# Ledger of designs, part 20: designed miniproteins, single chains, continued (3)

Each design is a single chain, and the fold is of that chain. pLDDT is the mean over its residues in the fold that is shown.

## One batch from the design tools (miniprotein)

Design m8713
Fold by ESMFold2-Fast:
Structure m8713 (fold): chain A 64 residues (1-64)
Amino acid sequence: MDASERQLRIIRLVNEALNSKDLKEIKRLLEELRELGVSEQALRDIAEHLAREKGVSVEEILEG
């Protein structure tokens, strides 16, 4: 996979998570980001941003 193609896929998944109202779907999208090689730290940063936007705790987004 080309690096630019991976970045575009990551952006699409993050945008999908931002537009989703279902915490289960958001969690699945974060798992997809992990499969694409997004680091644990970057995933936590994304989860914190999503938690703020959705008005929930980071734990609710990351809880597995």
Scores: mean pLDDT 77

Design m8714
Fold by ESMFold2-Fast:
Structure m8714 (fold): chain A 71 residues (1-71)
Amino acid sequence: MSLEEEVEKVLEEANEVIQKALAAGDYETAKKLSELMRELQRAVAAGDEKTARSLIEELKKLIEEAKKKLE
């Protein structure tokens, strides 16, 4: 999978989890996900593939943790 495809996929998953977190009243999780998404978009815009890949991993980990909390 290309970096672009990985970025799109993780941003879609993060948006879904943000919606669920907001619906559950978990504003802290929604804020953290939003901040990481913003940093990922900046890294991609800057062409910083190493930082982008690191942020994708952090975002995936936080998404998994958030899903467990919302279950």
Scores: mean pLDDT 83

Design m8715
Fold by ESMFold2-Fast:
Structure m8715 (fold): chain A 81 residues (1-81)
Amino acid sequence: STLEAEVLAGLAGIHLGVARAAPDPEARAEAARLAVEEAEKAIKAAEEALAENPDDEEAKRALEEAERLLREARRLLEEAE
């Protein structure tokens, strides 16, 4: 659902923020991995919502935000390697 996509994208954003503020590399990597998982789930939920209603502007926005968060979270994980 669109609401599920929005909630998951919000959680991904929170965990990305936690990762950015984390004092140690291990905590940073853990939070970033959670952000990746949540963003991927948000993308799937948004894609499912758009499959049912292609004109759902809130689902389009959630998809765009989730894709941005996934990109940032993956970049942060790559920096930790």
Scores: mean pLDDT 86

Design m8716
Fold by ESMFold2-Fast:
Structure m8716 (fold): chain A 75 residues (1-75)
Amino acid sequence: EEAVEPLVKALKHESEEVRLTAALALGGIGDERAVEPLVKALKDESAAVRQAAAMALGAIGGEAANEALAKALEE
């Protein structure tokens, strides 16, 4: 629970490396609470962060994550 919240906040950090690490860590945890924050990260300025968010959503899996990833990649 606590680990997910700090990582969600880290997705908005000034440092691209911090946002990248947070996205990958959220994918490794696999908590569905990260799905909506990761969908927002798919619109990040950094291509590396967007790729990490997409990978994290794929790792979490499930209907909500798969639908969110497909929709975000269309937009």
Scores: mean pLDDT 77

Design m8717
Fold by ESMFold2-Fast:
Structure m8717 (fold): chain A 92 residues (1-92)
Amino acid sequence: SMIERGKKLITDLLNKVQKGEDVKAYIESLSDEQLKDMVEAARELAERLRKSDSPTSQQLAELYSGLAKALEERNAEKAAELLKQINDLILG
């Protein structure tokens, strides 16, 4: 499904961010189909996280929502910044 493919792409990008790799160029290389898959996955992740009473989950929901918007707008710089914020929040 689009959501499963998008989740894999987001996970791969988060792993790159954790390793200190520049994900902006990678995002700029994504096809329209891959971007669409990531947008749908980021939206689903945001909706699921919003259902949690956890403050961390609420913050992650806002970041994933922002990621979906940045990807829709083809703003690779903003998408990369949001992925770094997501990674930082997940790690501590």
Scores: mean pLDDT 88

Design m8718
Fold by ESMFold2-Fast:
Order: C-alpha cells, then sequence, then structure tokens
Structure m8718 (fold): chain A 56 residues (1-56)
C-alpha cells in the first residue's frame, strides 16, 4: 500500500512517484537494470523494489 511506498521513498532517498514507477515496471516484469536505467535508481535499489513488488 501507500505506506510501503512512503517508507521505500524515504529509505532510498527518492520521490514517491519514482518508487511507484519502479514498482509498476517490476510488476510488468522489467529487470533491475531496466528499472535502474528508467528511474535513476541503482541496480541494487531496483532489485529491492522487485522483491517488494512480489510481496504487494
Amino acid sequence: GELLIRIAAHDLGVSEETVRRALEMAKAGASAREIAEATGLSVRQARGLIGLAGKL
């Protein structure tokens, strides 16, 4: 939910909109590299969001 998006945005130092975009890409099957290149996140941060998307 929205609370998890806020927590992730704060922990990653990015906007909530960046987290939402990354989660949408992850749910669509995008790789960590594709998410990182599209959002400016690191590949490590993108992998974390892929894991989070699987729990949401």
Scores: mean pLDDT 80

Design m8719
Fold by ESMFold2-Fast:
Structure m8719 (fold): chain A 79 residues (1-79)
Amino acid sequence: LTPAQAAEAELALLEIQYAVTLNAYKKGRITPEEAIKALEEIKERVKPFLDHPDPQVRAAAERLYKAIEKAIEELKKEL
């Protein structure tokens, strides 16, 4: 794997973790507080890719990062 391919694979995994976390919350399997904590952990893992030299990696990271931020804001309204 090239560094860019490795970064894309990691971002894809983080996107899956994001989707799984939101699904667990929507199914009532985790609390809003648990969902926020999990999403914040995923967001921190995405953050380094925002500065990646590959523009496609940065674009993917920015999309995921913004999606996570929006989800956290919506979940905080449920507290």
Scores: mean pLDDT 87

Design m8720
Fold by ESMFold2-Fast:
Parts: sequence; C-alpha cells; structure tokens
Structure m8720 (fold): chain A 55 residues (1-55)
Amino acid sequence: MELSEEEKEKIRELEFEIGMLALQLAMARVFKEPEEVIKELEERLEEKEEELKKL
C-alpha cells in the first residue's frame, strides 16, 4: 500500500475524529443524553467511518 503524505495525514485525522466521536457517543450513553444527541453522534461516526473506507 502506497500512501502519499496527504493521504496519511487525512487517515490520521479521520482516525482521531472517529476516536473522539466514539468516546463522545460512549459518554452520551453513560450520561443518558437525549436520543437526538445520541443519533447525531452515531450519524457523524458512521459518516467518518465511511470516509475512511474510501481511502
């Protein structure tokens, strides 16, 4: 697998964002946040995971 510097940076950025969103989602579930908040975090996490799959 040959990745450019730009692609490596994008992957790192997406992985960090995915990690942060996963943590936020876990915390939201623990704190029993409204369903709207949980759904928003789940959708954002899914979106970032799909972006990573395209790389």
Scores: mean pLDDT 80

Design m8721
Fold by ESMFold2-Fast:
Structure m8721 (fold): chain A 55 residues (1-55)
Amino acid sequence: GKKDHIETVKKSGEEHLKLSLQNGKDGGASKEDLEKAEEKGKKELEERIKEKEEE
């Protein structure tokens, strides 16, 4: 159902964000860059979830 789809999008987005932040950290990104990337990623994920809820 729609709720299952939204949960899948949320979980996939959270996993993707975690992987991206870990790859950045492993690649030598600064703490400041990682914090900015996390803030941006969380905001984009929240907006994506909201779009799916409104569909």
Scores: mean pLDDT 78

Design m8722
Fold by ESMFold2-Fast:
Structure m8722 (fold): chain A 97 residues (1-97)
Amino acid sequence: SAAEEEAKRAALKEYLEFLREYLEKKGKLTPEQQAAIDRTLAALDAGAPSAEISELLRELHKVTEPEDLKEANIELALKTANEEELKELEEALKAEE
């Protein structure tokens, strides 16, 4: 639905803004990463097609370490999770032990 597409685009924008802050705070943000993030954010704001957004994300992934992307995603999830979601995550992690 249009609402689901809008929600996905909003979530991606939040993630990219957080990723930029995360990399900057860690002293890892390169000019190439900043440019790639800024281009993707500008395309989202302009209502660019999903195919264009996907290509820009591919470019970002080429200049960013997979571990940094993973850590930023986990940290954003923890920051946005409520107490119930955090409890569910703890129980899931315990089940893997």
Scores: mean pLDDT 76

Design m8723
Fold by ESMFold2-Fast:
Structure m8723 (fold): chain A 62 residues (1-62)
Amino acid sequence: SKQDELLRQYILDVVHQLFEMFGLPKVEDEEELKKKLEEIAKKNPEMKPFIDYLIKELEELS
C-alpha cells in the first residue's frame, strides 16, 4: 500500500542516517544493508533491539 511504501522509505532514511553516524557508506542493496546493520549490532550490543526492529520492518515491508 502507499502507507507501507512511505513507512519503508522512512525506515530506509533512518538506516542511512545510522550508517552516516558510524561512518558507513549509503547502501541500496537490501541484503547488504541488513548485513551492515548486523555488524553494527555485533559491535554495539546496546543497539541490537533497535537494529533487530529495523531489520524486521524492512523484511515485512519488502
Scores: mean pLDDT 81

Design m8724
Fold by ESMFold2-Fast:
Structure m8724 (fold): chain A 91 residues (1-91)
Amino acid sequence: RREFDRRLADLFVESVEKALKEHEDNPEEAAKLARQAVYALRRWHERGWDPEVIAEAARRLADIVKELADKTGSPELREVAEEFERLAEEL
């Protein structure tokens, strides 16, 4: 299961990264999308997905969102990046 969960998590991270970059000109919408991704990862953890896979995905998304936050100056994106970092630390 772990390898299957990792492949799905990789696809999810790639999809979220692409969507976030498409909304670079709209930081408010990007922040909403990123927050939905936080909730999705928490739901996966609740459903018994491998915590290491979720933590890895959360760290990757934290880096992506942090880079976008720095580029846009969006406080909302910075807040969501911190939520991803916290999720990864909790697992």
Scores: mean pLDDT 83

Design m8725
Fold by ESMFold2-Fast:
Structure m8725 (fold): chain A 70 residues (1-70)
Amino acid sequence: SGSVYRGIDTGDQLAKDDLELGYRQYKNTADIGRTDGTSADYAELAEKKAEELKKQIEEQKKQLQEQLES
């Protein structure tokens, strides 16, 4: 059973979840900013942050998949 893991794999999963939450927040901020006419500079900054987090999420998913196959 894998329902109670507390090892490094759990830490990696939590890191991925935290990155995904950050991505959602920044992406939502960028979308709202552009829609509501908020400063374009702020919306662009938020979009850049979301793209950085998306890349990190993909790397974390790859690492977790590799660990499962190992």
Scores: mean pLDDT 64

Design m8726
Fold by ESMFold2-Fast:
Structure m8726 (fold): chain A 70 residues (1-70)
Amino acid sequence: MERLEIEAPVGTQAVALALLALSTPGVKSVRIEYDEEKNTVRITVEGDAEAVAELEAWARSQPGVRVRRL
């Protein structure tokens, strides 16, 4: 299983990303955490390599989003 960590500003991007992760076939788990100090949302995704790669590509295309492969 592959793991992906995504950090997005609170708002539309974080909501869209969370919904995309939850609806992507091959995703096994999604954890959503609010970082109060940074005012960001951290989304951790675990799943099949193909699903995680698809989410990584989309997330990297979004302005202000930070993506880390685990």
Scores: mean pLDDT 80

Design m8727
Fold by ESMFold2-Fast:
Structure m8727 (fold): chain A 73 residues (1-73)
Amino acid sequence: PPTADDALEAYRRLRVEDPLRRITQADIMKASGASSALVTNMIREGRLGIDEEGAVVLTDPALAEAIGADIRK
């Protein structure tokens, strides 16, 4: 079954492939195969956040910077 790490890897892949994409919970579920419950629990645990527009954002600054560096290549 998909794990939280699979969901984070799906986020990273979606962001690197399309840096301008608005990534939603549904996009992560579709890309990783994760359940809505798994993604919701990651948000509750602070592993993922939601911005003012309802898009999924990273809460780990080190992971966010690593993805940003990959986008800037």
Scores: mean pLDDT 78

Design m8728
Fold by ESMFold2-Fast:
Structure m8728 (fold): chain A 62 residues (1-62)
Amino acid sequence: SDRERTAAGAREQAAAGDAAGAYSVAGNGMLHGITSREGARAAGEAAARGDAEAAGKYAQSP
């Protein structure tokens, strides 16, 4: 599903150390109703601190 792809993408970018990439994936998810604006922000912040699991979770939080 688009939700699973968005979560996986944000988690993978965060695991690779790419916080900007994780935010970009989550932001695209926000535009498609997969996550909220706050969820996209939280995913980027989680990625910036190296928390890949949280980045994926927030990237799919409406």
Scores: mean pLDDT 81

Design m8729
Fold by ESMFold2-Fast:
Structure m8729 (fold): chain A 66 residues (1-66)
Amino acid sequence: PSVDELAELLVREFGLPAAAARTIAEMAKYSNASPQEIADVLTRQFGVPRAVAERAARRVHELLAE
């Protein structure tokens, strides 16, 4: 999926702010960010609750799995 497609899915599935969804989609797709790194950005930078952040991080990795 594209960054925009990932971001839209994350907004729909987890209710993430659009900026947060785009940021983590780019991190996962272009920087090979780990689920831990993604969850940390969501909690620290965007104030997303840890449980939601961890589920969103796992979901992004599932969608990009080969």
Scores: mean pLDDT 84

Design m8730
Fold by ESMFold2-Fast:
Structure m8730 (fold): chain A 60 residues (1-60)
Amino acid sequence: MRTLLADNTKDTLLSLGVSEAKAEEIAKLIKEGRAEEVEKKLKELGLETLGTIVKDLLNK
């Protein structure tokens, strides 16, 4: 289960000024294991490096 990764990523996004709705969307995708969509969404926010890290953690 990926709940801790989702929660940590959401908190990080909120700290970076990402909206609550967008952070919740990404956290949901992490919980669903949708690594490619998470990477794409984070890249759209200009957070490509974070997207790669989260994708790698989901695929381990």
Scores: mean pLDDT 79

Design m8731
Fold by ESMFold2-Fast:
Structure m8731 (fold): chain A 57 residues (1-57)
Amino acid sequence: GSLLDKLSPEERERIEKAKALLDEGKTVEQIAKELGVSPEALRAMLQYLGLAEELPE
């Protein structure tokens, strides 16, 4: 979507990786560790992009 056009190439790659790992059923904590970010930062990023509904509870 248009929100991805506002991201740097590195941020877009990070989002694409996070989505792939969510599709595999990984937790936010596991994805954050693999991407080298905090779980809170990853949650905030996914919520900002309207992907919060893809997060496992």
Scores: mean pLDDT 69

Design m8732
Fold by ESMFold2-Fast:
Structure m8732 (fold): chain A 70 residues (1-70)
Amino acid sequence: IAPLSEEEARAELEAVRELAEKARAAEAAGDLRSAAAYYTAAALVVIGAEIEGAPEELVREGMEAVRRAA
């Protein structure tokens, strides 16, 4: 596999944070289906980044963003 560059990993982390924020907003609005979809998408991006060899610190930040939003 080709490992992620630091810039690519940071871009994926920003995507995770945005998805986590959208999940929280959907949950607060009572849209549990959209919230579940956004949480799932965020988790899959983090898992994909870890598989692609992203720096451990950035993967940890992504996981924490998802956990804080949940």
Scores: mean pLDDT 73

Design m8734
Fold by ESMFold2-Fast:
Structure m8734 (fold): chain A 58 residues (1-58)
Amino acid sequence: GAAEEAEKYSKEALKLSKEKGDTEKAQELSLKAIEYAEKAIEEGYKVESTDEGLVATK
């Protein structure tokens, strides 16, 4: 679902950013995480930003 995708992409983007890998890919994944987070919020989830990425709860 959207909540799971938001968490997944945010975590992957954060990992790539920390490892100083492909910053363009990290930005792309971050954007996808935001898109899925917006969908999750529309579905009634609360999305919080943490040190490990986005967390969605209902």
Scores: mean pLDDT 80

Design m8735
Fold by ESMFold2-Fast:
Structure m8735 (fold): chain A 87 residues (1-87)
Amino acid sequence: SARDEELEERARRLLEEAKRAEREGRLEEALRLAMEAGVLAEEGHASKELAEEIAELIRRVGLELYKDNVLAQVAIDIIAIGVINAS
């Protein structure tokens, strides 16, 4: 649908912004943008490839941000798996 296409395009834009934030060392912003992209990808029934790329960034950035917090690491993994399973 047109809404699914719009949501996927927004998810792709947020993913690119998240990748830029990660490259610039803005890890909290990168995680926020990647999580927003994941929500839009799920709602828009985005491709498996896009969902996996978003989930990979959430895991990579989230585990680095919360390396000393095991409960937060578990939450990050659950979020990333949810993004993949929704596509």
Scores: mean pLDDT 87

Design m8736
Fold by ESMFold2-Fast:
Parts: structure tokens; C-alpha cells; sequence
Structure m8736 (fold): chain A 81 residues (1-81)
């Protein structure tokens, strides 16, 4: 379905982003991003199996935000107070 395709594209986008940033991440941050991608992919697959495409998309959105936070922290950029 178009909805399932959108979720899969979101997962692919996370993996592509990780491939681009991976050489610049610390080993600890690489492990954290790997875990986020693995966990969010499994959770999104579970939501797809239940027909909950909104839940799947929210899972991918949340995972993407976590990866962006890790990338920002890895660059030493302070969070806005």
C-alpha cells in the first residue's frame, strides 16, 4: 500500500542518513543509532501488521528526532536553553 511504502521510505531515509554520518560518530553514538534504527524498524513493522500506519509513521518520526539529537550532540552543539 502507499502508506506502507511511506513507512518503508522513512526507514530507508534513516539508514541513508546513518550511512552519511556514521564515519563522524563516536563508537558509542554509532551503537546508539544502530539500536534506535533496529528498535524503530521492529516497532514500525508491528504497527504495519496491525494496520496502524499512523503509529508506524510516528515511530519513524520519533526515531529520526532521536538520531538528529545524537548527531547534534556528537558535533558538540549545545542545546538551546
Amino acid sequence: SDQERAVRQGIDGMRDFYNDISPFLTSDNQQRVDQIIDDSTRQADQFIRQGDYDGAMQTISDATNQIMDIWTTNQGIPRPS
Scores: mean pLDDT 83

Design m8737
Fold by ESMFold2-Fast:
Structure m8737 (fold): chain A 89 residues (1-89)
Amino acid sequence: KEEAIKILKEAADRIGELADRSTDLNDQIALSVALIGISVAINALEKGASLEDTIRLVETLAEDMRKNGLPEVAEILEEAAKKLRELSA
């Protein structure tokens, strides 16, 4: 649980760095959606949601970011999901 939350917080920090560098309003909105999604995942884990459900949520968020033309954000989320899967091994 604690390691999973740490992985998600590290992903949020990386996405936050992208948001701080962006001056495009559309990119800022999409980055905010990604950060909200991670916050929801962390809150769900803290309330007893399964690691598997959390991974699925993060993977879905990554797909949405990639579809919306944000591959750098999608890669951060995909890396986080991979690290979360390694915790369940």
Scores: mean pLDDT 80

Design m8738
Fold by ESMFold2-Fast:
Structure m8738 (fold): chain A 70 residues (1-70)
Amino acid sequence: MLEELRELIRKGLTDEEAAKRAIELAKEMYEKYGKEGLAQALLVAAEVAIELGLQPEDARAAIEKLKKEL
């Protein structure tokens, strides 16, 4: 699940459908694992943003969007 989420987030930068699936998976993690699932999803999103060298503002916007969708 976490590895799948990480892969979907990476692909989501260039593929809208992958971005949508990443959000859906993050929602499922929140539903199944509560606040711990949300924390793990946000951590993975932050790690991918750092790995891809995103600007801090872009990384923050992506994390905030994921948080609002949950």
Scores: mean pLDDT 72

Design m8739
Fold by ESMFold2-Fast:
Structure m8739 (fold): chain A 85 residues (1-85)
Amino acid sequence: MEEQLERDILAALAEIVAAILHLDAPKYGETARKAGEKASEAAQAIRDGDFETAVKLLKEASELARKAGLTSTANILDRLAEQVA
């Protein structure tokens, strides 16, 4: 139950970050949209128990968010990758 609850929370956090990136995409462009897509893919990987893929996708999302100028969002994605690893 504990491990499943942690997985559900981490997946939900990744989806919340993805939603924020999609909302910011009209202002910050295609790179922010791609960051959101990677964060959504990471949430699915967390739900599937594929934490190695989830960490990779969260790091890719963080790099894209940072490239878009969304440094605070990139830092959240980096912290989330650390929690999943």
Scores: mean pLDDT 83

Design m8740
Fold by ESMFold2-Fast:
Structure m8740 (fold): chain A 97 residues (1-97)
Amino acid sequence: PNVATSLNNLAAVYFSQGKLDEAVPLYQQALEIRKKVLGDEHPDVATSLNNLAAVYESQGKLDEAVPLYQQALEIRKKVLGDEHPYTLTTRARLEEL
């Protein structure tokens, strides 16, 4: 999914610049494309959910961020296993919120 990857990369640049309002719609578009192409439980969908959650967290929107991190964690547990570094990182992030 080249378009979704490009949108995610552009969103990451905006996020790094503190342009959170510009990053959100690009991450949302990347997530939507990945869900349609790969299905709802693919590792790349978990990555997109985690990235969108991180932007919402940076905006102080914890009510928006927490359910996205929870979805990313559930996918990563099912696909990668409980002890995978990405699963552990997502779990640790949720425990800090």
Scores: mean pLDDT 85

Design m8741
Fold by ESMFold2-Fast:
Structure m8741 (fold): chain A 64 residues (1-64)
Amino acid sequence: VDLEKAADAVVAETGLSRKQALATAQEVIDNGGSVAAASQAAVDRFGLPTELAVKAAEAALAAL
């Protein structure tokens, strides 16, 4: 599992900062690949729009 690669995919897909992208990728890992749980964590932590948080979590999961 490569967090840096997952973060790169999130940045490319969403334009989020690398810090937010790394945190979102970590949430995907911590939640066993659940996009719903990881995206909710990103919304709660960073105030991201739900659609953007879902895109970020999906991009991270696909790259992990």
Scores: mean pLDDT 82

Design m8742
Fold by ESMFold2-Fast:
Structure m8742 (fold): chain A 88 residues (1-88)
Amino acid sequence: SATKLTPREQAEVDLALATMQAALGKRILPKLVKEKDVEGVKQLLEDYRRAIEASRRALEAGVPGAEETLRWFEEQYKEAEKILKEVE
């Protein structure tokens, strides 16, 4: 039988996956800016939005460090919004 994750375990997995995806997007951000890839920067904003949502769920589920992770992604999102305005 398939083992069901607890809400906290599911939140930890979701946060880890969202964090990895956002980290990849951040790594390529200088290339997106150089190429004026508006759609690429918009995709990074969506990746950060998902990471914020995952961090909020992790915070509600009592995952250690989720509050710090949430604050970090909120700041990354604000910075990416500024970058979007510069490449548009």
Scores: mean pLDDT 85

Design m8744
Fold by ESMFold2-Fast:
Structure m8744 (fold): chain A 72 residues (1-72)
Amino acid sequence: KEELLKRLDELIDRLAELSEKSEDLEIQVQASLLIMSAAVTKLAIKKGTISEEEAKEEIKKIEEGLKELEEK
């Protein structure tokens, strides 16, 4: 589980950096929404309310969203 939390922290940092560097309000908003999703997933892992498999699926969705924003 510590590896999943580390992945989420790294994603939050990357999304925050993207948001800070972008002048596009759409990218800033989408990055902020992905940060929220990562924070909620992190909280769910800490509380044990999701399985490790569900956490991996959520992380992959966030990673895909980040990739799409980086391609804009």
Scores: mean pLDDT 82

Design m8745
Fold by ESMFold2-Fast:
Structure m8745 (fold): chain A 88 residues (1-88)
Amino acid sequence: MEEFEEEVRRAAEEAARATREAMRDASREELEEAIAAVERSLAQRPAAEEAIRTNSSVPVEEAERLLEIQVAALEASLETLRELLEEK
């Protein structure tokens, strides 16, 4: 619903801000490594979705919402890292 969309947006904004703050003084090499790490995390999304469906000790609906928030944050971090790399 509307509240969930707001949570996703805030998670993305917070991740972008935190990434920019943390990586402010990062070298080009460090930014490239950070990008690779986030891309590896995002590549695990299908496995995480399958794990939620197969082994839910948490209600599936709640786990799926948390995963969506996490993915949005990772995507925002990736975009911010790419912007910082372009500034080098």
Scores: mean pLDDT 78

Design m8746
Fold by ESMFold2-Fast:
Structure m8746 (fold): chain A 69 residues (1-69)
Amino acid sequence: SEEEELKKEILKLIGEILDKIGDILELEQKLKESTDPEEKEEIEKKIKELEEELEKLRKELDELDEKLN
C-alpha cells in the first residue's frame, strides 16, 4: 500500500528530526559549559548548520503529511 509506504517514510523522517534535535541540545549544553570564544564560535556554527538541516527535514515531513491528507 502506498499509504503504508508513506507512513514508513514519515516515521523515518521523524527519527531523523529527533536525532538532529538531540544533537542541537547536546551542542547547546556544550556552548553553555564552554569558556573558550573560539570553541563557542565553532559550536554556534555547527548548531546553525543542524538547524538548517532540521528546517529541510521539517519541510519534507510537511510534504509527506500533505500527501496523506
Scores: mean pLDDT 85

Design m8747
Fold by ESMFold2-Fast:
Formats: structure tokens, C-alpha cells, sequence
Structure m8747 (fold): chain A 68 residues (1-68)
């Protein structure tokens, strides 16, 4: 389910010391990039490929992941 994908995405991102990850309610996660722009872009593209039931958006240094 989309919520199972969101939980998997959260666990993946929370394991990365270059990201500060927080839950925004029950359907959204925000990850703030502490690394370089290559890490930000690479992470966002991987999430888009791996989690088709999730919407991924990037604004500045922040990746927002939510259920569609």
C-alpha cells in the first residue's frame, strides 16, 4: 500500500546520516539535505523510481514525500 511505501521510504531516509528526516502527520515525510546537491538530486530520483505510490517533490534543500 502507499502507507507501506511511505514507511519503507522513512526507514531508508532515516538511516542516512546526510539527511534530517521528520514525519509530517500520517501521510507525509520531509527530508532536509545536509550533504551536497548531488546527494539531494540522487536521493530524490531514487525515491521517484522506487516508490511509485508516493509523490516526491524538491524545494531548496528539502525533499517532501507524500501519499498520492
Amino acid sequence: SALDELEAAYRELAADPRLRVERIGDTEIRATNLGDVTHLVGTALRLIGDYPLLEVSVEGDTITIRVK
Scores: mean pLDDT 85

Design m8748
Fold by ESMFold2-Fast:
Structure m8748 (fold): chain A 88 residues (1-88)
Amino acid sequence: SYLEIFEKALRKAQEVAGKAIAEGKSDKEAVLAGLEVMIEEFEKAGLYEAAEIVREAKEKVEKAKTLEEMAKILEEMFKKLAELLKEK
């Protein structure tokens, strides 16, 4: 199901981002690493629309100047992904 794939992708992204923070990388570097893992997991599962939503968010995060801007981008990304989950 979409939910199971999403939960797996999110868990792996959180693990990668958490490791980046533990290694002293910036919040932005950690977020970008997590988003890349989400893209890879969705593409492996054939969820190309979900992968594209995350890729668009990644491009926006790369251009973001503040933590607040990154948080807003991630919030919008998760809202779009949640909409896909409702379609089943």
Scores: mean pLDDT 85

Design m8749
Fold by ESMFold2-Fast:
Structure m8749 (fold): chain A 58 residues (1-58)
Amino acid sequence: MIEKVQRGNLVAQEQIKRIEEEGLTDALLTELRDSLLQAGLSEEMAEFIVRSVRKRYG
């Protein structure tokens, strides 16, 4: 659990940096979601992070 959350945090930070550099797009939000799921986060946690990023940068 804890190790998966830590990996998800690193993945989220890297993808958020790309969104800050390139601007918010649906493609980058999809890539963020897929990367979080691949890192082992639950669908609920991945959706929460994606919504937070959309609210912050959209």
Scores: mean pLDDT 75

